# Ledger of designs, part 43: designed miniproteins, single chains, continued (5)

Each design is a single chain, and the fold is of that chain. pLDDT is the mean over its residues in the fold that is shown.

## One batch from the design tools (miniprotein)

Design m17479
Fold by ESMFold2-Fast:
Structure m17479 (fold): chain A 65 residues (1-65)
Amino acid sequence: SEYAKELVEKLVSAITNDEPFKYLTSENEELVLYIDQAQEVIAWLIENPDSSKEEIEEKLREASK
């Protein structure tokens, strides 16, 4: 998925710059992921490269808790 690839690049950029990753969901909810949470999502996206946008947003929401 191109969306998954773009998201991995953004998550990696946030980690590299020691910045929290901020994501705005389709419901206008802002999710904040710190380095450990961002690393979890990167690992999941690598294992699930064909994930839908909905599945990815669910994983981001889960990891942000």
Scores: mean pLDDT 83

Design m17480
Fold by ESMFold2-Fast:
Structure m17480 (fold): chain A 78 residues (1-78)
Amino acid sequence: STTLLADLLPTLPEGTYLLTLAEPPPSIFTEVEEFPKENPIGYYRKVGDKYEVIISKEALEAFRESLGRLRVVSYRLV
């Protein structure tokens, strides 16, 4: 089962999250094989048939218009 990010966002505490997505994120994200250590925000990696992004709640709120339609498979605090 998946949940829309727009529906998850109001329920998330402040923090930085690893999101697993069912579909590729918008073109504002850059594909990488491995997340940068110092600034992993703005990148995604493909893992099997899914996509991982590292992003803060603050950045999710700022990009709500483009990200709110993404289907989230799972999420965790980093």
Scores: mean pLDDT 82

Design m17481
Fold by ESMFold2-Fast:
Structure m17481 (fold): chain A 67 residues (1-67)
Amino acid sequence: MIEELAEKIIEAAEKKAGGREALLALGTGAIGALLREAAEEVKPEEASEEEVTEAARLAALRLAKEK
């Protein structure tokens, strides 16, 4: 499910940033780059590019609401 993939992307990006507060302190461009990197690492082999793109977008929207 796209929502589950979005949460997994956030968790991976959070670990790369050194925590959720550290992730949220980054500029929008840096957050976007980190989410893209996390998405490539956690995406299932059978996931379509459209599903991965939507999951990353949902992840970005969720972080934007917490920022």
Scores: mean pLDDT 78

Design m17482
Fold by ESMFold2-Fast:
Structure m17482 (fold): chain A 100 residues (1-100)
Amino acid sequence: MQFTATATFTDPVTGKTVTATATLTEVSPDTVKLTLTAKGDETGTATAYGKKGTAVKVDVVVKVKADDGYEYDILVVAAAFPDGTLSVRLAGVVSISKVE
């Protein structure tokens, strides 16, 4: 069985759009795989494995290049719950660095 959740967020600091897709897949009778792909100016992907019927979380940091000459690292979180409910959220900016 497979569940997918897609969310689009606009970062209020940069005005740039981040799109996130989380997919929960049963890979064996007792194991689930949660994959999160987040896209800003770069694409980040992370995968976590967990026991079926337990909570699984995965985090991705995605870069957004702002017109102010800085790169913003934005944290995106996906969580799968024991009932198969899947959530994706924008956690916010975690770091800022100069573009080079």
Scores: mean pLDDT 78

Design m17483
Fold by ESMFold2-Fast:
Structure m17483 (fold): chain A 99 residues (1-99)
Amino acid sequence: APPLSPEEEEILKARELAERLHGRLLQLSKTDPELAEEVLRLLEEFRKLVEEGAPLEELQEKLREILELLGIEFDVSTLSRKALEELARELERRLEDLD
């Protein structure tokens, strides 16, 4: 496969993380619905912070909180603002059917 640009690698990493978050949240909604609702609230807060142009550090902190609740090990500090914006967009798309 041809080598990806650093920007393309960040976007793919964000999309992979969105898939992991969505899959874990779907499992959680069946085993612990109350915790799943709390995670959905935090994800909505994260999306609002992205929309409002919050500092990168605030976006990373909110995502870290969400990942800890879901038991996902990931170094959030490796994600740029652009990657976090892509993550928010992919999560919105994937969670549309999770009502």
Scores: mean pLDDT 81

Design m17484
Fold by ESMFold2-Fast:
Structure m17484 (fold): chain A 81 residues (1-81)
Amino acid sequence: SELERRLASLERMVEEAIAQMETLSVRRAVGVAEGQKQLLDAFVAEAKAEYGADHPLVKAAEARAEELKARLDALVAEKKA
């Protein structure tokens, strides 16, 4: 489906950003993490608007976005330690 394709593309972008963040300073990594979290939030909001908040694929996309946001936050926390 279109939604699954968009999610897969966004997941790849976030995974690439996570890999890049490992080589960046803490301050730059924070900036990248905030940018990626904004993209994830925007994607979920758009998916809800297009498909409806109760759609099973939208709920799956929300769960996956939260997992990716948690990974971004965890990497930032690790770099600050």
Scores: mean pLDDT 86

Design m17485
Fold by ESMFold2-Fast:
Structure m17485 (fold): chain A 68 residues (1-68)
Amino acid sequence: SAAAEFARAGAEAAREGAAAAKTPEGSQNGLKGMEGALKGVESGDAAAMYAGGYGGFQGARHALEGVP
């Protein structure tokens, strides 16, 4: 479903962002956001899903801008 695809994409984006940053702290914060988004999807809490998933997606995209 679209919600599951969105959550999965957010989780992958967070992973890539963490790899680019190469910091354990950054990785942990990204994972916490994605876990919140995934639980929001399961619970039907659109606000939690949107805040975590979309933020992770944008964060990873922005991080990769510096890597041509």
Scores: mean pLDDT 59

Design m17486
Fold by ESMFold2-Fast:
Structure m17486 (fold): chain A 74 residues (1-74)
Amino acid sequence: MSPEEKFQQLAREFGAWFREVEPQLSEEQARAFYQRALAAVHAALEAGLTEESVARLRAEFDRLRAEIEAAVRA
C-alpha cells in the first residue's frame, strides 16, 4: 500500500470513528480535537505523504483517540 493510500485510509477511519464519538463530547471539546486532527493531516500533506509523515499521522491519531476516550470517561 502506498503512503497516499495509507493516508487516505487513516483519514477515513479516524473520521468515521470521530463521527461516532463526537456526540459524547462537548462542542468545545469536539472542535479542539477536530482542529488537532486537521493540523496533523495538514502536517502530513506538507511533508509530501512519505512513509515517515504517514506514520507520524497514525501516531497522532492514536494519541487523539486515547485523549478523546479519556475525555468521554470524565
Scores: mean pLDDT 85

Design m17487
Fold by ESMFold2-Fast:
Structure m17487 (fold): chain A 55 residues (1-55)
Amino acid sequence: SSADRIAALEARIAALDAQIAAERAQPNPDTQRILDLEIERGVTLLELAVERVLS
């Protein structure tokens, strides 16, 4: 269902936020990894916006 998909996308965003925060907390953060995670987060936000419009 759309509700299940929305919940899954919200959970993915939360997981990505945690991963970004964890990487930024490292003594020598991997800037490429942070960029890759931020891009994935942005794509997931767009997917969530589309699902909300279609629901």
Scores: mean pLDDT 90

Design m17488
Fold by ESMFold2-Fast:
Structure m17488 (fold): chain A 76 residues (1-76)
Amino acid sequence: MGEELYRKYYQGEVGEKGEGNPTLTPPVPAVQGWDAELLEAVLADPQRVMPGTPIPALPLTPEQRRAIAEYMSTLK
């Protein structure tokens, strides 16, 4: 679930391995090594954690956001 949703909705902005995207304005930082709780907070309200970020606030359920965040926390 988390991997599939990440690849569908966030891979373009955050990178295949969570390396970020320096070509966006403003750039998306690498999220490798971030814990799942911080990542879940970013997915739920990107502007609260990273003001001005191009990461979208998608209408996902809390369970879907948790699954994506847990997957993202495994990225190297």
Scores: mean pLDDT 74

Design m17489
Fold by ESMFold2-Fast:
Structure m17489 (fold): chain A 83 residues (1-83)
Amino acid sequence: SMAAEKEEREKRLAEILAELDKVIATNPDPIIRAAAQLLKDGLIKLHKGEITRDQALQLQKEFAEKHREEGEKLAKKLEEAAR
């Protein structure tokens, strides 16, 4: 049902946001924390339809360049969350 699909998408988004919150809270590099915050805000805006997928992908690429390992992990989760 559409309700189950919506619930699954919201669950996946919440999981990604929780991982970004951990980076924001624990990463010693303020540049990486700022990039994680921008990506978090961007993903929330994407979910609300306030930005395009291309804008969200740009934020993800910028985060990945600053924190490659975590960026690659989040990219895989974003691909899984897309459907």
Scores: mean pLDDT 76

Design m17490
Fold by ESMFold2-Fast:
Structure m17490 (fold): chain A 81 residues (1-81)
Amino acid sequence: LEEAKEILKRLLDFAQAYAEKAMSLTPEEARKLLEEGLKYVQAAADAIAERSGTPEVKKLADETVKEAQELFNRAIEEKEK
């Protein structure tokens, strides 16, 4: 559980860095970058949950994907303003 929490936290750090990178791009490029970023976060979170095999880690993985999605949505919203 502790190891999964640490890995998922790093995944969120990655999402934050990716959102920051998107702010330097055009709105179209930012959307593409963040779509790929979300796919990566989802795949990584799913792999962590599968490797763990516990419902608790699956729940944390799902929350991590949701938080990354919120970060990316916020970045797009700011970019389009």
Scores: mean pLDDT 80

Design m17491
Fold by ESMFold2-Fast:
Structure m17491 (fold): chain A 72 residues (1-72)
Amino acid sequence: SLPEVGPRTPEQQIADLEANIRALEEVERSLRRSIELGLLTPDQEEAARRIIAELPGIIEGLREQKRRLLEQ
């Protein structure tokens, strides 16, 4: 029986990281689409572009964490 609360397995951690990576990639796509469609004010577009600029670094960090789990 799996406990309701406890440490996650490496497989569960990898699945969580993959889900988080996909969610962040979807956020990037959504923000780029909003910019392309002209749905944002100039201030909102600047904020969206800042988020888009930061996302690759965050995603790379999650991919590196996943790689380390796969090497164990």
Scores: mean pLDDT 84

Design m17492
Fold by ESMFold2-Fast:
Order: sequence, then C-alpha cells, then structure tokens
Structure m17492 (fold): chain A 74 residues (1-74)
Amino acid sequence: SLKRIEVDLDSSLSPEEQIDKIVETLKKELGLSDAQAASMRRILTHYANTGELDFSQPIVVSSEKTIIVFRPVP
C-alpha cells in the first residue's frame, strides 16, 4: 500500500526556506544521502529561479511506496 504524507509549506517563508523544508522532508522520508539532498536543493533552486517550481500550488513527490504532498498554507 502507498503511504501518503502531507506537509504544510508556510507561504510567508522565502523560496529558499521552502526548498530547505522540502529537501529535509525528502531526506527524512526517502532516506536521501547528504550528497543527494545537496543535489536536490540545487535542482529545486534552479526550477524556482526559472519559474518551473510554483510554491502557490501543491508540490507532489512520489516514490514506489510513498507520496509526499507539500501544500501551501497562509
């Protein structure tokens, strides 16, 4: 069965702080190494800068056994 985790992203946080929360959640829940977490941070920062990552919308990350939903909250 697929495990679902919901995480609130405070919309008052900077994009950098929101990315930090996403990366730390992925590290905790998916077991990313420090190197993988650093790479993910760089990728998410790039997509935020290009407008491809929209923090006003839910961000969904899925693995084979886990779905993590990051929801914007005021």
Scores: mean pLDDT 84

Design m17493
Fold by ESMFold2-Fast:
Structure m17493 (fold): chain A 94 residues (1-94)
Amino acid sequence: SLGVITREAHRARPLTPEEQAELEKIERYVFQGKIDEVAELISKRTGVDPEEIKRVLKEAKSIEELAARLDELGVDPNIRLAVLRGFYLSELAK
């Protein structure tokens, strides 16, 4: 799981300050389990159907599956990294 997050970080492009703030918001919402809000925010950024994003976030059984399915939907590496970090931190808090 941590190895997947490390690999996604290597694929991430440099962030503008505005993008960094928005990705920190996505990570926080994922950590808090706000799946509907996360899906809507990612959909607005990527044009991907929010129902497809919600399905991936609810059905993925591992961080590895989550990363792969978000990549298949065309979600960019920086957004994927924020989602994966939020999920990882949420699991550590259990």
Scores: mean pLDDT 80

Design m17494
Fold by ESMFold2-Fast:
Structure m17494 (fold): chain A 71 residues (1-71)
Amino acid sequence: MVEEYMKILSGYYGDKDIYIEGKIGKIYNMSITDIKNLSADKLRKMAEDLRKLGRYDESDLLEKLAKKKES
């Protein structure tokens, strides 16, 4: 993994958010890279599903990813 990528993740999400990305990957059986390659629309739908399940931290992180993808 490129050092710059890890620093970018830490800068935008922090250590807690990196851990939460791992949890999202386990829930959907996807890598973080696969999740980031999803459309913003699909990321928002996944965030809504997680919010309904009471997984607010994971939902918020997916919303951040969707927003970044739209920018």
Scores: mean pLDDT 70

Design m17495
Fold by ESMFold2-Fast:
Structure m17495 (fold): chain A 70 residues (1-70)
Amino acid sequence: GVLTEEQAKKVAKWLVENTSLSEEEAEKFAEELVGKTVDEAEDLVVRLYLAGKLTPEQAEALGKLIKELA
């Protein structure tokens, strides 16, 4: 399946609560997740990590959350 708007909102909330991302940055990232497969979403997590927005531990935890939601 693909990620839904409701699942993307859960990711945005997790990002605000567990990372230094602003609500605006988290919401923008979450909007990109809607309609993506788990593999496509994992690519987006890697891009966020490479942009210096996530620690390695946060990237791993986010990847796990996405797999559990989808």
Scores: mean pLDDT 86

Design m17496
Fold by ESMFold2-Fast:
Structure m17496 (fold): chain A 58 residues (1-58)
Amino acid sequence: AMEELIEKLREILLKNGVEPEVADSIARVLARAVQEGLVTPEQAIDAAEKTGKALAES
């Protein structure tokens, strides 16, 4: 379900040191993109990993 994807994406962002509120926001945006058929779940996971690293380095 969409809730499970949001939780997984949020966990990836948090593990990369992203602030909890920002991690939740990004996770929901990425999950929405999957729901709308714009990206695959695998692409959303990859984007979360890359975004998390980029934000943590900022």
Scores: mean pLDDT 82

Design m17497
Fold by ESMFold2-Fast:
Structure m17497 (fold): chain A 87 residues (1-87)
Amino acid sequence: MATQGAGGTAPAEGGTGYGAVSGSGGVVDAASGALVYEDGTIEAGAGGRADLAAAGVPTTVPADQAGADEFARALARAAAAGRLPAA
């Protein structure tokens, strides 16, 4: 068994401003990497981040709620465009 200290884990807040305020509806769950919509629909899983990144969807999780809201808008737009992970 081994326990090591990791480097900084704070997400960059500079990732805010992913898009307009319209179409807010989803965020990626930092724990599982699942895409969670405002409707409560959950898509993808532990590997979802890799698929989202391949589709051009931002996979960083903002630390601030303002950043999370912008991130949700970006994810909602990508989801509407069919940029969801392949099942």
Scores: mean pLDDT 46

Design m17498
Fold by ESMFold2-Fast:
Structure m17498 (fold): chain A 77 residues (1-77)
Amino acid sequence: DAEARLEELIAQLKEAARRRLPMDEVFPLLEQLLQAAREAGRRVVLTLEFDEEGRLTGLDIEVTRAPTPPQPRPAPP
């Protein structure tokens, strides 16, 4: 299931940050994460920080549902 895969990939990306993995190992996980998020219908905002050696030193992941379709609403008072 795409949502279970997304959760697993998020866990792997967090582990990569703990291990300070290099970009070459992080980027494939990021690509898979974005694909899984698309399949699950979720929006993902990722903030990644890399040091001068290209190792992952900071990670922030925000996952939200796809935006609800716009609904007509009454004009504000």
Scores: mean pLDDT 75

Design m17499
Fold by ESMFold2-Fast:
Structure m17499 (fold): chain A 70 residues (1-70)
Amino acid sequence: MKKLSDEEGLELYEEVKKLLASNLDKMSSEEKKKLKKLFDEFLEAIYNRDKEKAEAVKKEIEKLIEEINK
């Protein structure tokens, strides 16, 4: 399996940060708690250079944001 590079990790981090910045003010306290857990898992995957897990957690964050905007 391909390990995450520092450049790939930074790109994923910036994408997630932009997504959060646009949507965080729309979230309830419970949704923010769920997002914090997902974001912590995402950062752990980035630090461990686990590309597959980082991408999977990013998709979970995207899905949560989509549900908030419906």
Scores: mean pLDDT 79

Design m17500
Fold by ESMFold2-Fast:
Structure m17500 (fold): chain A 66 residues (1-66)
Amino acid sequence: MEEEEKRKKIEENNKKASDGLARLVREHAQRDPEAAEAILKGAEAGMSPEDVERVRQAFEEARAAL
């Protein structure tokens, strides 16, 4: 994790992955909240806490809009 290039690449990949999951969560939270929760659980199992927070915020945002 001390390599600048490695850290940057990991952050970019995690950001794109969390952005994709956040979009899916946002769409599913209104139509199928169980699917949205499954996506969030998947993120919790494989992603950093910061990336999970992005997905969770998208879920809460979509939930709050209902």
Scores: mean pLDDT 73

Design m17501
Fold by ESMFold2-Fast:
Structure m17501 (fold): chain A 61 residues (1-61)
Amino acid sequence: ASEEEAKGTAEAIKLLFGKEVSLETARAILDAARAGDREAVARAAKEAGISQGQGYGVGTS
């Protein structure tokens, strides 16, 4: 994904889960989602600490 797409994805993750992620992580999640690879999306989300339901800054640090 482009850097602009990754930035948009990172902002969406921040709004939905309350987590700030790197552009690399946002790109990995976006690319996996576009490919329909749910396992890759889950792995990228876990790497970012958002694999739980509502990540909203609570739980694991």
Scores: mean pLDDT 69

Design m17502
Fold by ESMFold2-Fast:
Structure m17502 (fold): chain A 67 residues (1-67)
Amino acid sequence: MEAEREALIEKLAQLLVEKGIVTEAQAQALKATLRAEGVSPSEIEAMIRLVEEDPARAQALVDHLLA
């Protein structure tokens, strides 16, 4: 449960860095935010799909989450 969510958070952070959407420092901040907010595994999976399908919308979402 918690471990599955953590794996999804790590996958999302890695994809965002690989796509050039965030820096390593921003990825660490995003991981902390997602852990603190209690974001569900299904929400994280939706974010991963968004990064893969529409990087521009993913950038907007990340900017919102880090604000």
Scores: mean pLDDT 79

Design m17503
Fold by ESMFold2-Fast:
Structure m17503 (fold): chain A 102 residues (1-102)
Amino acid sequence: ARAEAFAREAVEVARLVEEGAPRRRLVEALARALAALSGDPALRAELLAGYDWAVEHADEPHAAANLAALDRLIELLAEAGRLAEEGASPEEVVARFAEAGA
């Protein structure tokens, strides 16, 4: 199910954050999680293209704001992933991420 796929990627993001993985790798996992939840495979490619553009233009205010927004989403997804590791259901993981992202 979409919630199960999202929860799996959330756990992966939590793990990658603990390992100090590069931002690009964290964004790749975020893109997979959001694509799985939305059911739109194009979202993954769109997010990665937007991230690559923002990194190239990080001195621009809107690009910097987009990178900060991605960092917040990664933090929220890592928190949701930790809840999944603690035994939260996939639906609870999705709900926590959605509430915090609002």
Scores: mean pLDDT 82

Design m17504
Fold by ESMFold2-Fast:
Structure m17504 (fold): chain A 90 residues (1-90)
Amino acid sequence: DMEKELLEGVYLIRVSSLTIAASRKHKTGIETVEWLAKELETKYGAETSYTEDPRTIKAVLEENGYRITIVIRADEEGKATVESVEVEKL
């Protein structure tokens, strides 16, 4: 599925770029994930939620008939890492 692979790659690049920016800008994991949630909502129309860990967010969006699920985790010092990007056909 070429469209699925393309969307996975595009969102991995987009989200990785945002996590680098957030990690350099913020000093706590809470600030980092709050900023990332707002950016994903504003730029991509994502619906964001916190997990059981308040430094881990899940963002869900739909594009081109696919659902994209992104999980980002930040450490106590505000360093964010993309845990997963999953793309599923609707």
Scores: mean pLDDT 87

Design m17505
Fold by ESMFold2-Fast:
Structure m17505 (fold): chain A 99 residues (1-99)
Amino acid sequence: SSLSELKKKEEEEKKQRVVTAQVTTGLLSAAASFLAELAEKQGNEELAARARELSERAKELLKKMIEAEENKDWEEIEKLLEEREELQRELNELAAELA
């Protein structure tokens, strides 16, 4: 009984991590789109294009995360979480270039 309760808590924690990752990936896409608009207003067309591409990559990553969760593919989810961290680093670099 205690082992069953522990497994249930572990599954709930995994589900919460996945929901948080999906939300933050969606926010990353929105932030990249916003950065593209700011870059365009400043006349930086190259940075705007790079930010738009990053936004589309984040949208595609979100789709993959949703599919992996539906399939209970936890190995794929861990890989996609690493890819999300890479996209976050790229967004931070683009934001620094806009200044």
Scores: mean pLDDT 85

Design m17506
Fold by ESMFold2-Fast:
Structure m17506 (fold): chain A 56 residues (1-56)
Amino acid sequence: SRANWLARVRALLEREREWFLRHPEDIPTVLRAFGIPEELHEEALALAREWLASQA
C-alpha cells in the first residue's frame, strides 16, 4: 500500500498544482490532512520536495 499512497500524493500534487506552486508552505499541512499513514509522512514530504523541484 506504500506505492498506492505515494501515487495518491502525486495525483494530489498534480490536481492542485497551481496552488502548491504558489503556496509550497501549505504542502506539509495538506499532506497531514490527506490522511497519509504516519510512517509515510517523511517519504511523502520528500516526494513533494522532489516534485516541486521538477516543476521549476
Scores: mean pLDDT 82

Design m17507
Fold by ESMFold2-Fast:
Structure m17507 (fold): chain A 71 residues (1-71)
Amino acid sequence: ARAEFEAAARKAREDPATARYHHARAMAISLESGPFTDDLKKGQEDAKKHSKEVQEALERARAAAEEARAA
């Protein structure tokens, strides 16, 4: 909801990787599709150079996309 958008915006300012995760998750839910899976995979490769936390977030986004497809 609105509070979640507000929290995402705040997190985006301090952590661009988290911003990308929130965006990818929202889009994956919206489309029930794989195009964001490709973006998530590319993001994971970049995240490997940065931190494991970013990689974990991308994995969660992918899981959320699969959950949305099942629902």
Scores: mean pLDDT 55

Design m17508
Fold by ESMFold2-Fast:
Parts: C-alpha cells; structure tokens; sequence
Structure m17508 (fold): chain A 63 residues (1-63)
C-alpha cells in the first residue's frame, strides 16, 4: 500500500540521517573533512519527520 511504502521510506531516511550524524561526528573527532556528511544532513533535514532527530541534525550542522 501507499501508506506502507511511505512509512518504509521515512524509516530509511531516519536510518540514513543517524548514519550521517555518526559519520560527521567521527570525522570531526579525527580532524578530517566532514563536508560530504554535513551536505547529506542538510538534504535529509526537510525529509525527516521525527522532531528529536531533526533537533539532533540541527545541532550537528551548528557545530
């Protein structure tokens, strides 16, 4: 169904966002370029519906 497809896409987007957050933080900790991970987070932010995850993305982008 359309609703199931949408829910799966939303879950996949959240998993991608969590992965990009962890990658950005790891790269920053190592003094490496995090620009690709940060770009992905900017693109994912408007697609993420979870308000706590949106807040976490904004925090990472402001660091």
Amino acid sequence: SSARKQALQETATEIRAIGAIEQARLLKRQGKDASDALKELRELLPQVKNPKLRENIREVLAE
Scores: mean pLDDT 87

Design m17509
Fold by ESMFold2-Fast:
Structure m17509 (fold): chain A 102 residues (1-102)
Amino acid sequence: MDRASRLAIQGAQAASQGNLQQASRLFQQASVAARDAGDDGSANALDGTSNTLSFSSTMDDQTSRNTNVAQSLDATSDALRDTAPQASEALRQASQQIRNSI
């Protein structure tokens, strides 16, 4: 899962910078890469996060937006824990950074 992990780490970084549209696109690419690697579970988690980030970008309330993003990153971090531990850790760190900005 090296390609999927790298894309997920880049997506986490974009999300922590508030660029939710770029993060959504990167997580979509990570989902495709995970599916190509035969990991449908990780692919589904990454696709779910992509959709949540896209939706969250339309929220007017920054606190609600950031809370939604952080929760989604935590859930996907847990899903990637065994398959992509470096990406899992990057997602958890991004979630913590976003929570600290609320």
Scores: mean pLDDT 85

Design m17510
Fold by ESMFold2-Fast:
Structure m17510 (fold): chain A 64 residues (1-64)
Amino acid sequence: SREEAIEQARELIEENRKKPWVSEESIEAMERALEKIEAGEELTSSDPVERVAYRELKRFIDSA
């Protein structure tokens, strides 16, 4: 379900947080992107890191 996919995405972000090669900026961008997806809001950010995170997370959630 969409709710289960969102929880899985949240878990993936936490797993990435533990990886030393993943920047805090990338983690924060993923968290902001996921919040927009959860709210059903369109991403308005011009940050390419946040835009990529939004695209990939939305694809993951929509395909679940």
Scores: mean pLDDT 80

Design m17511
Fold by ESMFold2-Fast:
Parts: structure tokens; C-alpha cells; sequence
Structure m17511 (fold): chain A 81 residues (1-81)
């Protein structure tokens, strides 16, 4: 399964961060995921976004790439204008 982030109306900075998170999930790279998460946490403080991002990280730790991408899509939906 692959998430299409281009359908969301996001700032260029948010699109870049979410594409980094998506790539980290697809590559199962926890260090890359945590770096991109750190970048996102500097620009967003919405508790719903943080909760969805935490669920994506948990799914990635469990090896559930599909579920991690579903939660990342929820993050994109919450951040879209």
C-alpha cells in the first residue's frame, strides 16, 4: 500500500516532512522516522496530530507498514487546509 500525499492541501514544509515520514515507513527506517517526527514537532502542536503520529510510530515498531501509512494519512488530513 502507498499513500498519495499530493492530494492534501499542505504547505511545502509540511509536504516535505510528511514525504520523509512516508519514505521512512516504506523503508522501515525508525531513525529516519524519528528525525522527520522531530521536524514535525517543531511546527505543529495539535494534540490530535501528535496522537495520530504516535499511532503511526507504534504501527511501524510492530512492522505494520499499512497501518502506519493509514495513521500518516490521518496526520495529513488533520494538517490540510
Amino acid sequence: MELDLSKYNLSPELKEILEELKKAILEKDMEAFRRAKGRLLRVVSDPAVLAALGEAERALIEGDVEKALEYLEKVAELLSK
Scores: mean pLDDT 82

Design m17512
Fold by ESMFold2-Fast:
Structure m17512 (fold): chain A 70 residues (1-70)
Amino acid sequence: MTPTEKAIERMKELLEEVKANPEIDLDEVIKRAQEAWDVVYEDENVTEEQLEEFRKVGDELMEVLEERRS
């Protein structure tokens, strides 16, 4: 499994945790999301399909976080 594939899986797990737990620490969520972004940014072997999948999960996570800020 590539670093990007692991980052995508971590983002999917993070999204599920956020959806399951409304009391989750948003600062920790943001930190974990940034760590996943750093991995993808440094991975020289990232495919277009992997970037698209990562962005879809990241966008969904951001939508959930924005709803909680409102």
Scores: mean pLDDT 80

Design m17513
Fold by ESMFold2-Fast:
Structure m17513 (fold): chain A 91 residues (1-91)
Amino acid sequence: RDVEILREAVARALAALEGVVSPEVLAALRAVADYALQASLADLAGDWEAADAYAAKGREAMEALLALPGGEEALRRFYELLRRAALELLA
């Protein structure tokens, strides 16, 4: 399942950043990842109102992350790790 692969890839990417980025930045990244996953799950379930609500919260969480010192670099590292983990899980 694509959702299970994405969830596992997110978990691996966040685990790889534990102790590498500040706890505040890590918490903000977890919020961004969680809202993105919840929005995708709601969309797949046909719950468009919930999907839109989670997407809006995800945008707010992203803005909060980018306002933190090192947040932008942590986000870039997270997406690189996420892509790598997803490719490993698909292989």
Scores: mean pLDDT 82

Design m17514
Fold by ESMFold2-Fast:
Structure m17514 (fold): chain A 61 residues (1-61)
Amino acid sequence: ADVTHTVTIEVSSLPGEKVEVEITVRADGSVLVKIKTDPSSQEALEEVSRATAAAIRALLA
């Protein structure tokens, strides 16, 4: 069965900005990532991307 985790990432460079990310680990081991909140800037997008990669590594460990 698919398992979905919702992670809220606080953007340290932009106080008060939060980005919600859904990470779905499927039964076949594939991972689907859906960013639910549009990042306000390129800096926010880069931070969210790094945090999402770290979260995926933690979920698969």
Scores: mean pLDDT 76

Design m17515
Fold by ESMFold2-Fast:
Structure m17515 (fold): chain A 82 residues (1-82)
Amino acid sequence: LYKLSPLWLELLKEVLDKEEFTETEAMAALFRYIVDKKLIDPEDPEKILVKGTKLGEILGKEEVTLDELVAKLAAEIEKAEK
């Protein structure tokens, strides 16, 4: 179980109300957040439009790829794992 940074925890708690996540739960919650907020570009499903969202604030970007999001969350989990 991983305890993520406050910003990531706040974002994922909108989908899954937990203080600690498994890697699978964290990834599933991230994908659910993207779907629920309708952030996937309908013309390019690999592109996630994060401008104006909590996720955009965390990343400091307007657009990211799904692979970049997964990599960023994986890096966050790695920092929580000591």
Scores: mean pLDDT 76

